# Designed miniproteins, single chains, continued (5), part 104

Each design is a single chain, and the fold is of that chain. pLDDT is the mean over its residues in the fold that is shown.

## One batch from the design tools (miniprotein)

Design m19605
Fold by ESMFold2-Fast:
Structure m19605 (fold): chain A 103 residues (1-103)
Amino acid sequence: MSEEVRRRAVELVRRAAEILRRAAEESKDPLAAAVLRAVARQLERLAERIEASTDAEEILRELRIAAEGLRQLAAVLESQGYTGEAEALREAARLLEEAARLV
């Protein structure tokens, strides 16, 4: 994996984390906000692992697992009426899928 591809993937993962932090700030439910903040912290840690790793296959696997996890969490939150929080999670998942396509 090139340095340019790695840098771009990290930027997309950090943008996904920022979307979730903003959704947490805008959430009126403190438990939903706490979940979004926890997920944003996990995405920041994923970005740090991508910066430290040279294994493109491992990075691709982690990005795909994270994107699927966000989509599943979005479906759960939407079923409970947290529509805005679910939309933020789907947008974050889309950015992770874009990062996976670059790797």
Scores: mean pLDDT 89

Design m19606
Fold by ESMFold2-Fast:
Structure m19606 (fold): chain A 70 residues (1-70)
Amino acid sequence: SREEAARGLRNGAEAAAKGGAAAGGSTAQDLYEKGDISREDAERIIRAANAGDAAATAAELRKVYEKLTG
């Protein structure tokens, strides 16, 4: 559901900020496989995560959260 996707995105952003970029990337993969986010959104998050940028990964997850909940 949208509510579950939104919760996943919010939790993923927190995980990226506290635990590092890889945690956010894993969340994006899971959400994409479930059909909760677009390929383009998942690719942006995963790109930031692969660069090791925790802040950018959290920011990209939050952008998708805002788009989904606005």
Scores: mean pLDDT 83

Design m19607
Fold by ESMFold2-Fast:
Structure m19607 (fold): chain A 59 residues (1-59)
Amino acid sequence: METIEGTGGEVVMRLALRGLVDLDEFVGLNGEQALELLKERGVIADYEVEGDRVTVKVR
């Protein structure tokens, strides 16, 4: 299981660049909504938010 750290936007972009997510599904979502969608789609196992930093565990 891999971890990715960054701002919410950086994390989403990194997952999209790896082909794990379609950016069109995130249009109009805020960072928290985007992270919940990633978890719902099974792309990530879990996430933590600490101020402006987000840590996600990728499946």
Scores: mean pLDDT 73

Design m19608
Fold by ESMFold2-Fast:
Structure m19608 (fold): chain A 63 residues (1-63)
Amino acid sequence: SSSQIKELQRGIALNEQSIKNTDDLIREAEKLNAPEDLIERLRRAREELLKSKEILKKQLEKL
């Protein structure tokens, strides 16, 4: 349905913005010489966002 497509597209867009924000945080953390464990946590958060985006994209393809 049109409403389901729009909702999934919105979810994907929000997820892409979160990925971009996380990339910015990783870059800032690296510039500030943050502890490696903090940078690793941010990288893991990014991986989870990528997985969530893939799920949303697959749902969209099935509609």
Scores: mean pLDDT 89

Design m19609
Fold by ESMFold2-Fast:
Structure m19609 (fold): chain A 76 residues (1-76)
Amino acid sequence: GDLPPLDMLRELSPEQFAEYALRFVDGVGARTGLREVAERAKELIRNRDYEGAAQLLVDAGELDEEGGRELAEALK
């Protein structure tokens, strides 16, 4: 995956994180055929639901469940 280290994601503003995550989920959708998951993740990110977006990335197999929980908690 093209996802940067979680420490880097925690330092991003909500706007910067949304841009980064949108580029990442586009890559996931193209590579794995998970286009529906990518579109749902984009919608959640636009609504600032980073917790839901992190869970979708975990379900896509690009993040470990522990990493997804840490990311979601950091963005609250």
Scores: mean pLDDT 61

Design m19610
Fold by ESMFold2-Fast:
Structure m19610 (fold): chain A 117 residues (1-117)
Amino acid sequence: MSEQELLQELAKALKNKDTEKALEILKKLEEMVKNKEDVSYLIQLGELLLGKKLTEEKEKENAIKFALGVLEEIAKGELDPSKILESIKKKHPELKISEEEVAEAIERAKILFNLPE
């Protein structure tokens, strides 16, 4: 399955509150990143969730980690920015992300994936 197809299926799973399917897709996306596959859409998603365009390779890698971490917690039904930030920092202690950036990313994800309130 291509990155684009995985992201389309992820959007559907998140909208339908299908946690198990969403987590399966997120794991496949994480495997694509680890295998150095083309993840241009994940970079774009990271930029959209952070609300900024990225030019440096390290910033793009960090944005992917951030996007996948936020979406994993949303898939689990977590919408508290402080709890999501704690989970992301535990998995990726190198990320310098604020609670405000997490809160904004959650609101942007709700719009991008048309999530129910």
Scores: mean pLDDT 82

Design m19611
Fold by ESMFold2-Fast:
Structure m19611 (fold): chain A 65 residues (1-65)
Amino acid sequence: TTKEVALQIRGMALALEAGVGVRSRWEDGKLVFETDAAPAVAERLAAELQAHAKDLGSVPAVVRR
């Protein structure tokens, strides 16, 4: 849906601002961001992504290393 696409775009923008690479995919209706970022950066990205997900209607999303 439109909200899912918006969350994916916001997540990619957050990763670019942090200077880290991410790969995004959809698995079982969940948005998955995979990154090689340090644990602290990955945790920050996850928190920011979850805030956007909540704002957009609680779209399921996760950040993985």
Scores: mean pLDDT 76

Design m19612
Fold by ESMFold2-Fast:
Structure m19612 (fold): chain A 95 residues (1-95)
Amino acid sequence: MTYHSGGSSTDVTIEEIREARTDPNRIVSESLLDHGRILQSILHAEGKKTLDNLPVWDKLYFASATVADEVLSEEEREEIEKKQIDEVIAIKEAE
């Protein structure tokens, strides 16, 4: 399942962000596939866009972690990129 940005109750809302801090599993279980989309959906619910000078992390579903405009650390980005490359190599190696 994926989130849609908008004024719908099915989209991530401020109330849902608060609940996520006490029960992050409900969002994390969905966000594992598309972490960036969850973040964007949350910012849309707050009336902010990811392209509009990213807000502080404490507005997101996790407790505030003072980071720069980057939601993902360099470590996390490298890990994701490596995993994607490994998948491509595995596919080509199998063929």
Scores: mean pLDDT 43

Design m19613
Fold by ESMFold2-Fast:
Structure m19613 (fold): chain A 61 residues (1-61)
Amino acid sequence: MEELLEKGRKYLEEGDKYDAEGNYQKATQSYAKAALYFSEAGDHEGAAEAGRKFVEALNKT
């Protein structure tokens, strides 16, 4: 489970980086991966945060 949480955090950070660069397509992909890993790890709060950021980035594409 630790590995899934670490991957979730990694992809969340990667999504934030792409969003800051204006690469919303890659940001949405990274946020989607983050949400998946957090969900599989049982981190519902992390999954919700990544999901919210995914929707925000998707609206910019």
Scores: mean pLDDT 83

Design m19614
Fold by ESMFold2-Fast:
Structure m19614 (fold): chain A 85 residues (1-85)
Amino acid sequence: MDEELKKWLEEMLKETDLRELEAGALYLTSLILEGKKFSEEVLELLVEFAVRLAPSSPELVELMLEALRKAGYLDAVERLERAIA
């Protein structure tokens, strides 16, 4: 699961279709809120994905930030907040 999610995130970082990116953000948010455990490598890719999405869909990135905060991924929250400021 973690390796499959990592591979999927690497592909999403190459994606240019905004609808696909927004769908990806909602999917990731649902996984975070469901309590899925992420490796540090997956969290790094997730933060990079959110940074790239922020200019196009800031509301979805805010939703992802809140989900990460609720799940206790405070280091990922800090990294994402600094990168989009």
Scores: mean pLDDT 84

Design m19615
Fold by ESMFold2-Fast:
Structure m19615 (fold): chain A 62 residues (1-62)
Amino acid sequence: SVDPAEVAEGIALIQAGILSAITGRPAEVDLEVDGNKVRARVRITHPDGSVEEVEIEVEVKP
């Protein structure tokens, strides 16, 4: 069995790393778990106050 939260966390961390590398800014990650379905939001705040957000939805087989 695979923990869907661990898989989603891994994907979110990869996405945050990519976004951070491209922008030179730290990225924030938020996770929501619903059984085998997990939503991850990756956010970055630019110096002008604008926010860039990516939402990832993962469904993991148990």
Scores: mean pLDDT 72

Design m19616
Fold by ESMFold2-Fast:
Structure m19616 (fold): chain A 92 residues (1-92)
Amino acid sequence: SAEADEKSAFNSYDTDGSGLIDLDDFITKFYKEQKGREPTPAEKAKLRAFIEEALKVHKLKLPKPGYLGFEEFVAVVRDYIFRDPDHTLNPL
């Protein structure tokens, strides 16, 4: 199921099993999965801005400064991947 797939993806980023993903780790790993290389500081800033916009659109807040929870992760990933055909929210 989509939820099971999303939970598996979340767990792959949740390296310490805390239920929270460090934003900088997420940005770096997600960028590498999409582009096959390390992001520059400018590209990290673009992806961070995209994350902030996605959270704002979905009326979500970070559960802890600098960390994504599962709900926030799902919203960000869905906006990036499932809206990519609409070309509305692709900062990369």
Scores: mean pLDDT 76

Design m19617
Fold by ESMFold2-Fast:
Parts: C-alpha cells; sequence; structure tokens
Structure m19617 (fold): chain A 66 residues (1-66)
C-alpha cells in the first residue's frame, strides 16, 4: 500500500509536473504525512537544482558575451 502510493508520487515527480500543486492535492487527499514530508523535500531539491541550472545558463551566456 505505502510503497505503491510512494512509487506513484515519485513517477509524478519524475515527469516534472507542477510539483507544488501536486503536493497541495496530496494534502487534500489525506495522504500519509511521511510521504508528504518526503515530497516536500524532493520539491525543495528539485527547485534548488533548477536554480543551479539557471546560474549555469547565466554564466555560459556571460562567457559568450565576453
Amino acid sequence: KEKEERDKIYKEIAENKNLEDFLKELKKKGVDQSIIDNVEVRIYVARKLREIGDEIDAELAARKAA
């Protein structure tokens, strides 16, 4: 049961959908708090990876302009 629920959540995260809206829907459905906490951490990490990607793109653009 929990593994099945978790695997579905991880698949949705891997598909890179709107993770914050997804988390909000999980909270409304009363999904296990441990799963919600795990998803929140994964959203945080995904957001940080996106920020790093934006920094890399900005640095590459700056180097091209120099």
Scores: mean pLDDT 70

Design m19618
Fold by ESMFold2-Fast:
Parts: structure tokens; C-alpha cells; sequence
Structure m19618 (fold): chain A 73 residues (1-73)
């Protein structure tokens, strides 16, 4: 679990850094929607008292997809 949690934090940090350094990315409605959907998923995950490996795997997948979308712009 610890490795998945660490990867999740690293990917979330990469997304935050990209958005901070490139605020114009949020001018794209598609990117804004993807960011919002990913944020809602992470908020829901954070509200769970017992998180599973599957929850972290799904969060990582969403963050990886978001990172690829951001990098493709």
C-alpha cells in the first residue's frame, strides 16, 4: 500500500505543479472538466475511512490520464 500511496502523492504533485506553472491550461474547458472530475474522485477517496489498494490504483490511473492530457497540450 505504501508504494501506491507515495505514487499517488507524487502524481498529484506533478498535476498541481503543471497547473501552477501553466494556468492557461484551465482556459480549456476539457482540461478544466478533467481536473474537476479527478478532484471530486480524490475528495471522495479522502472521505473513506478504509481505503483499499484498488481505490489507490483507480486514483493513480485517473491522475496518470490527467497528466497525459495536460502534457499533450
Amino acid sequence: MEELEKKLLEKAGEVEKLLKENPELLDNPEIRKAVEETSKFLEELGEKEEKTEKDFEEALKKLEELLELLKSQ
Scores: mean pLDDT 78

Design m19619
Fold by ESMFold2-Fast:
Structure m19619 (fold): chain A 80 residues (1-80)
Amino acid sequence: MSSIEVLAQSLGIELKNDSEEEYLRLFERALEEEDWASVLLIIVEALNRKMYDVARRGLEKALERWPDNLAVQGLLSLLP
């Protein structure tokens, strides 16, 4: 089982189709828990799957929650 599948199971989200909607739902749950490590894992996985809109939206929401987080700022600068 991949790290993202384990995370999804822990957050009560089912990844049936690996869709952008499923990843956005997973991201919103991690934000509600204020779990930066989970948020980062979801963003990295979205980038690996070329879900750039999910990654961008996720990073923008993460920046709202953690405006001083240099990792969020750096990742946003690297998006196409």
Scores: mean pLDDT 77

Design m19620
Fold by ESMFold2-Fast:
Structure m19620 (fold): chain A 116 residues (1-116)
Amino acid sequence: SAEEKIEEIEKKIREDPKKVAKDLLDESEEGLKLLEEINELLEGDEEVRRALAKRLVELFEEHPEVTTLLLIQLAILYPEAMAKFIPLFREEIEKRPSLQERGKQLVELLEHIVAK
């Protein structure tokens, strides 16, 4: 299910954020698979996108470096899917006082990447 896939992604990032970051930077098979799995969730129903936005905001608060890298790569590789996601991600960031400065900067960067 979509929820099970989101939980697996969260677990992978929380258990070894440095390994996930390395897999993404090295463009490893594991890194590319992770991006593809997230894109499948982004192309799903709005309910799935909203759930993913909330969970990725939580991951951004807990593990900002790897989550930022993940979101940037998603915006580059899957701009159409990310264009639908970014407004939902922004809404979740705006609800969290700890994320106002850093979260706003990331949202602005992601919007610039997906803009043609």
Scores: mean pLDDT 89

Design m19621
Fold by ESMFold2-Fast:
Structure m19621 (fold): chain A 68 residues (1-68)
Amino acid sequence: NEEVEKLKKELTELAYKYTLMKLNGAPQSELDKLGEEGSQLGAELGKLGGAEVAAEAVEEGIAKAEEE
């Protein structure tokens, strides 16, 4: 599904940014905003039957941030 692929990409990039900002000591208010966006994307993926895809997207984002 193209919608699932799009949401996976957006969630992966969001998880990447969240992890990178957290590692660099970003303000909690900014982390909270990204966390809320991530929760919304994850919920939408879940409704499309992509709960495991959402988990994979988060793992890929985190791994990418740690690779930096």
Scores: mean pLDDT 80

Design m19622
Fold by ESMFold2-Fast:
Structure m19622 (fold): chain A 75 residues (1-75)
Amino acid sequence: MDEEIEKLWKEVEEGIRRLVELSAAGASQDELNEASLPIVKATKKLLDTLKSDEELGEFARRVQELAERIRAEVA
């Protein structure tokens, strides 16, 4: 299970990095939206594995940071 969680976090981080790079390179809105979808799906899977309020709070804060960055790049 821990290995699956680690893979999901890697997918989120790699997806966000790709999204940021695509945005910086002037990718189309469709490409940015497509790159965002795997991030959202991996995030949803990660939420299903959280088991404490502390973990949920940490995750929520991290998601907020990522959302701020994505919004700045896409908007």
Scores: mean pLDDT 73

Design m19623
Fold by ESMFold2-Fast:
Structure m19623 (fold): chain A 90 residues (1-90)
Amino acid sequence: MLEFNRQLLTPDALLQELLAEVGLTAETYTRDELLRGVMDYLNKKKLRNPEDPTVVEVKGTKLGEILGKDTFRFTDVEGLEAALLKHATV
């Protein structure tokens, strides 16, 4: 488990498209790099709810397609990570 954060993951086409919107065009990423790319995407698109900044509104975005949801709480890091790993291969 400790080395999982250093494992190189290949994003699928949908996750690659999301990462490209924040300037990330590599073939492989570590788990931490994928999470940072997603956080950069959230900040670039200003997807945080202004009344509750723990709520992220992702409907109609590439991240919404990856999560299969219209909204999520960014504090649910485990849920976000699990969804990202469904769109990346070892």
Scores: mean pLDDT 76

Design m19624
Fold by ESMFold2-Fast:
Structure m19624 (fold): chain A 77 residues (1-77)
Amino acid sequence: GAAALEEARALLLAEAERALAEAGLTVDRAALEAEIDAVLETALENLDKIREDLAKHADLDVPLHKELVALLEKARA
């Protein structure tokens, strides 16, 4: 649903802004949003593969990726 996609977008934007700030980098907001939207579209198309890849790395704690996959599954439904 649209609400889950909005949550996934907000999560990725917040993480990208945090990483850029830590690196001392600034980017155009519209360009960042366009890149996040492209990433989300690609992730939705490849969701089953991403889920399989996460399962193969079950020994690693990747909470952000797990949360994103859950939100994208809700968005796809």
Scores: mean pLDDT 71

Design m19625
Fold by ESMFold2-Fast:
Parts: sequence; C-alpha cells; structure tokens
Structure m19625 (fold): chain A 78 residues (1-78)
Amino acid sequence: ASEAEAEKWEQKADEYLKLGDHYERLGDRETAAVAYRKAAFYYGKAAQSYWDSGDEEKAIQALNKAAEAGRRALELER
C-alpha cells in the first residue's frame, strides 16, 4: 500500500460524498444514499491503504469519514 494509492481512494470518496450532498439537496434520497454508500466504501479503502503504509492518523480520519457517510446513507433509506 502507498499514500498515493490511499489519496486516490480518498479522492473517489470525496467525489461520491459531493454527489450524495447534491442529490440530498435535490430531495433524491435514493440516489443520495447510493452515493453516500459508495463514499463510505472508498473512504474504507483509503483507510486500509493508510494503515498499510503506517499512517495511522490519516487511517483513523478516513475511517471516521467512512462511518459518517455510511450513517448518512442509512438515515436516507426508508
């Protein structure tokens, strides 16, 4: 694992998080939930890559972002 690989996953997660925020503002709860779940998944990948590279602080930050995105997705699902 590398920090560059972790950054790649974090960038993908950030893109999905923004997409989720966009659709949530439009009232499209289903599409927003899907986007937030994808954000959580990619933040999880970033966290694993940070852990593997020895960057525990960034790994914990990415895990917290994954947990928050996942929570938002669950709150939007009926």
Scores: mean pLDDT 87

Design m19626
Fold by ESMFold2-Fast:
Structure m19626 (fold): chain A 105 residues (1-105)
Amino acid sequence: MLSERERALLMLDQLIERTPEDVYLFSSLPNVKNRPDFLKIVPNPMSLDTIRAMIESGEITSVEEFIAAVEQMIDNYEKYFEKDSGYYASAQRIREAFEEILAQM
């Protein structure tokens, strides 16, 4: 039986595998130096690298906390980027892939 940490890492890897063309926009945080309004709209910035680091450090200890972190990442990008942007379109595809992963649990 997988631990909560192992299950979270497996789900993260599955999300990355299902969204290979989109993950590059979400692997690291957007350049905030050129976006001074980013932290005003997105007070809790989140990326795939941040989520992986939080799981590995023990800041995320459960699948529930992992799900919340992924949802926060997607919500952040949907709030900040315009609906006709590549970032917004990628956020929608990542959301769809994540919902499919959750439906298989």
Scores: mean pLDDT 81

Design m19627
Fold by ESMFold2-Fast:
Structure m19627 (fold): chain A 67 residues (1-67)
Amino acid sequence: PPTRELLGLALRPEELERLVAEGLVEVVEFLGEENGLVHVLVRARSPEARERLEAYLRARYEASLAA
């Protein structure tokens, strides 16, 4: 699918800045801002970066379930 290379994410601005600073993602497009979250299309910079990004997003999701 055309979006396999791209990930649509809703992140706090500081989370996005951290992921970019760590070299995990490239911001392809800024889609908007809603409820204090930035909506962006990102591309992982490498297969290793994608693995780290997926682990981060999984941990973030798990944390959100714990409140």
Scores: mean pLDDT 76

Design m19628
Fold by ESMFold2-Fast:
Structure m19628 (fold): chain A 60 residues (1-60)
Amino acid sequence: MVEEARRRLEEAVAAAEPAAAEVRAMLGQKIPREVLEREVEASMEVLKAAVDLVVAEREA
């Protein structure tokens, strides 16, 4: 259970890299809303995975 939550966090962080890189590539330019929304969604997935890990550790 804790191991699964930890893997999900690692996967979410890795999945967030493309969205973060896309925003960084457009720094100094007009960034489309859809690009910013992808970064927000990726960041929220990381946060959810981190919360799940904390909950799993407390329930173990």
Scores: mean pLDDT 78

Design m19629
Fold by ESMFold2-Fast:
Structure m19629 (fold): chain A 95 residues (1-95)
Amino acid sequence: SLREAAEEAVKGALESVEGGVEGAKKLAELLPKDLGEAMVLAVKNAKNPGDAAAAILSILLEEDPELAEELAKKYGEEIKKKGSPAGAAVVEALQ
């Protein structure tokens, strides 16, 4: 369920920041409270879909680094295309 929720959150974020917020809220239910709250806040403050997805992966790394790295490899090119240079740098650091 963590894998499915994380992948759906990343997919939602890549469609829109709003989709990322909805996905992050669902994923946050499976995370420690502080990490879940940090994820939702970071995604809400994202200015584009790629940065929203990068924020999800950055926080997911603290709970499940292997899953964060897998999703960064799978979605990294789309995140870089839809994100800022800062968001791209986050995803490249996870690969």
Scores: mean pLDDT 87

Design m19630
Fold by ESMFold2-Fast:
Structure m19630 (fold): chain A 89 residues (1-89)
Amino acid sequence: MLPSEEAAEAARELGRAAIEGGASPTGATATAVTAVGAAAEAGFTGDAERARRDAESAGEVGERSSGPEGAERVREAGRRLAEAVEASA
């Protein structure tokens, strides 16, 4: 199964939120790769629980990499990704 457009867009938004939140290039890359992995997991395995956990992990990577002002935006983007991957599985 292919990832939904919503899951793919949510993954892109989480990566963008990390960059805008002041993440280092390494932190932003880790956030984006983890977010894309969560969307792919939902699309290819249909395991909603695992995809949601992967999405939550992506949000945590983004939050740790971002400054305090960016953390709330990253948390919101992470929640959107978790919702989108759960709906896609």
Scores: mean pLDDT 76

Design m19631
Fold by ESMFold2-Fast:
Parts: C-alpha cells; structure tokens; sequence
Structure m19631 (fold): chain A 91 residues (1-91)
C-alpha cells in the first residue's frame, strides 16, 4: 500500500504516515508552508511535501518532489520512488 511504502522509505510507522496524510487531507492548502517543505531535509517535512503533492496533484510538479525523495534516500532504491509515482496514478 502507499502508506506501507512511505513508512519504509521514510523510516516511520504506518500509523504516523496515516496520521500525517489525514491531517493534510482535512486541512486547507497553505502555499507558503508547501514551498517551505520543498527546501527541508526533515523526514516529516519531506513526507508532508509528498503527501500534499499526492492529495492536491496539481500543486507542485510531481517530478520535482520525486527528485527530493531520491536525494533524501541518498540516491539509492530509486525503484521504490518510482513505485510511489506509479501508486499516485492508480484509482
């Protein structure tokens, strides 16, 4: 599942990922906070950036967010990042 893959990539619990997802899904979009997240190296902030791009789909170029994830995982397991991209386009 998406939450399991995110938990694996970020080294967080599935419950933590789900909590952050629900907070984003139920909150109003804030463009300044979204931009700030794009320059953060924090696990939570990068996860929030991914989930915001996933929830709103049109807010940021998805490839840019995937590049941030690739750098976060230190250039390894890019296949896992591609799996996350693939999941974002499934119904």
Amino acid sequence: SLFEKLAEIFGLSVSTVRKIYNEIKNSEFDEEEYRKLGFSSSKTDILKLFLLSYVYKFVDPFPFMMLQLYEYISGRDFVKVLDLIKLSYKP
Scores: mean pLDDT 63

Design m19632
Fold by ESMFold2-Fast:
Structure m19632 (fold): chain A 99 residues (1-99)
Amino acid sequence: ELREEALRLVEEAYKLAKELAKKEGENAETALNLLEGVLKALEDGSGSPKELEYNLEAAYDALKETAEKNPESKELAERAAELAEEAARLLRELAEKEE
């Protein structure tokens, strides 16, 4: 349930990050790559919840930096960041239950 909900949030964040990359190119690439890695891990059931949480927190930081440096993309980047943060919270809860 938590992993499935995290997957949906990461799918949405990844879609927004792809849209962001169309506008900002390389400036959005770090967040896009991190979200793609987490998405694939959640889809195939791999990766520890702790590791996935860490990568989502890194994606959140990258998206926030993109929002600060690119005002025209601020709303898009902030929305993607919020989804990544929510997914990280769910994976943190899952890690506490599994470990």
Scores: mean pLDDT 84

Design m19633
Fold by ESMFold2-Fast:
Structure m19633 (fold): chain A 62 residues (1-62)
Amino acid sequence: AAEGKELAKRLGMTDSIGEKPGEGRAPPLSPEQLRDILAKFGIELSDEEAAALAEWLKTQSE
């Protein structure tokens, strides 16, 4: 999902989750987990945005 990619870039997800890739193979993040993570940065995601970001992260893991 291209929307998830651009959203992640705007939120700095590639930098903020730089530690996650080092873990290796991790289960895909749910929209709920993404909202919790982004809440630490003071960012509130819509349900649609969280779902798009979760799909993008799944493709990044592969």
Scores: mean pLDDT 62

Design m19634
Fold by ESMFold2-Fast:
Structure m19634 (fold): chain A 77 residues (1-77)
Amino acid sequence: MAEEYLELGKEYEEQGNYREAGKYFVLSGGEYVQQGDLEKASEAFDLASRAYEKAGNLEKARTYRLASEGLRALAEG
């Protein structure tokens, strides 16, 4: 479930494992998209973007930042 992936991502982030944190935040975001919760999906992809930035993966950080922004706009429009 999306909530469990979000919790796992936060646990990995607390351990300094930003790469694994990013992966679980992406899985959480994908689950929220499947549920139609675009606002929470946007928040999860924003967390993924920040985790990948801390991991030094700037390509994935940019990808998920843009996904977060797009989902936010769609949720509000």
Scores: mean pLDDT 87

Design m19635
Fold by ESMFold2-Fast:
Structure m19635 (fold): chain A 109 residues (1-109)
Amino acid sequence: SEKEKKEKIRKAAVLFSSGGILHAAGDYDAALELYDKSIDLLKSVDPNSSGVAQALLGRGQVYFDQGKYDEAEKLYQQALDRAKKAGDTDLVKKAQAKLDEVKEAKKKK
């Protein structure tokens, strides 16, 4: 139902925000778990939503902060592709900036 869809979207937003708080606290594994739960919930109602792209950016940033640049690049590319599909121009710009940042980080040896 439309009400159930709205509740799932709201719950996904709370999970995403909580993941961001844990990420800022350095609780990377807990942050990834909450981002994954947010993605799964959003995919159950609208797999093409910009919320999925936003949560993928969050996951990518966790890996970036751990120095796992190949994993971060893959997630940022997935976020960019989904943001383009969603038509979210602000999120496309954010994802492209993060992808450029990880590529530059990988060039420093």
Scores: mean pLDDT 88

Design m19636
Fold by ESMFold2-Fast:
Structure m19636 (fold): chain A 68 residues (1-68)
Amino acid sequence: MSLEEGFQQLSELVKKYGVEKVIEATEESLRGQGLSEEEFKKMVEKARKIAEAAEKEDFEEVKKLAEE
């Protein structure tokens, strides 16, 4: 339920603002969480792959990436 709802929200944001703008917002949010630079880079890279899959409306790919 939460993953499918998140996918719909992310897909709408990516279609409206583009992948790069969504990633910028994700980076800003993650920097507020006090992550290490290594954890930050890994989470941003994962978020980028998920956002690109959401742009293609590929829910199966988003689910696979979220489970990895």
Scores: mean pLDDT 75

Design m19637
Fold by ESMFold2-Fast:
Structure m19637 (fold): chain A 87 residues (1-87)
Amino acid sequence: MSVEEQIEKIKEELEKKLKEILEKAKNGMSLDEVEREILKALNETLTRLQQIAKEYNLSQEELQKQVDEFLKMVEEASKEVLKIHEE
């Protein structure tokens, strides 16, 4: 499997997890629990990215670019959660 295919897979898995967390938020999951789930999903994704980076000798620039993309996905999901729980 190529590095691009592996990165695409972990990105798709993160997107799926974030969508599931958003649905749980809509169904009454607390903000604290949602935040914990988001952080867990991010940490798992970053751990897998670091493993891929070691296996394929990714440049520091490429690794940082992927980290920034995952952080942006989490930020966008967090904003959507806050909107759902807006008083």
Scores: mean pLDDT 82

Design m19638
Fold by ESMFold2-Fast:
Order: C-alpha cells, then structure tokens, then sequence
Structure m19638 (fold): chain A 86 residues (1-86)
C-alpha cells in the first residue's frame, strides 16, 4: 500500500466517521472512546487528514475501529464500496 492510497483510505474513513457522528449526534469524545484514543489525538488525526497530511497505519486502524463500533451495517457496506474504488 502506498502513502497516497493510505491517505485516500484515511479520508474516506474520516468522512464516514464524521457522518456517523452527525447522524447519531455523537460527541468527539464518544468517537475517540470508540477509537481507543484521547479526544485531542482524534482531533489532530482528523485535522491532518483534512490538510492532506500523512497519518500512520496505527492511526488509520484506530479510525476504522471507531467506524466499525459506531456505524450501522449499511454504513459499513458503503465504506467497503468506497475503499474498493481505491
């Protein structure tokens, strides 16, 4: 996997997480708990992704964990379809 592919996947996962948070009215704190990280760490990761800055595979995995814990089956299926396009 290239750094460019990791960043594109991270953008898709981050947008999915933000959408889940908005739809379910979840706080950044609740999303961070699902990811297993601090609220400040999650905020920094999301800002880095928005700026097109590289994130580690560990940080990507934590974002994915939050989506799988908080997302519905339909949201997970949609995420998989978007990731398959990369």
Amino acid sequence: MTDEQLLEMAKIVAETLKRIMKEKKLSLREAAEAAGISQSTLSRILKRIEKGELVSEDNFAKLAKAVFELGSGDEIIELRKKLESI
Scores: mean pLDDT 82

Design m19639
Fold by ESMFold2-Fast:
Structure m19639 (fold): chain A 87 residues (1-87)
Amino acid sequence: ATVVVRHRGNVTGIAVEGVSPEEAAALAAEIAERYGAKVKVHSMGDTTGITLEGVSAEEGLAAAREIAERLGGKLIVRDEPPPPLPG
């Protein structure tokens, strides 16, 4: 599985590929309960999108890392990208 995490402000976005949407959603719900976060989960083809609101950058990264570890996958961390260079 591949897990991609981005954190901006108080919102953490996590994209999970290579697992069932049901498995990813169940794990997201468990983690959100532990952090007291608002969670939104949606399926996009074979990718599951997870949004956590009301978490710190540290908590969001920890949540994404735990998801990657439990799924036996790799974690890719993407902080706020610099604005696209004019081309």
Scores: mean pLDDT 75

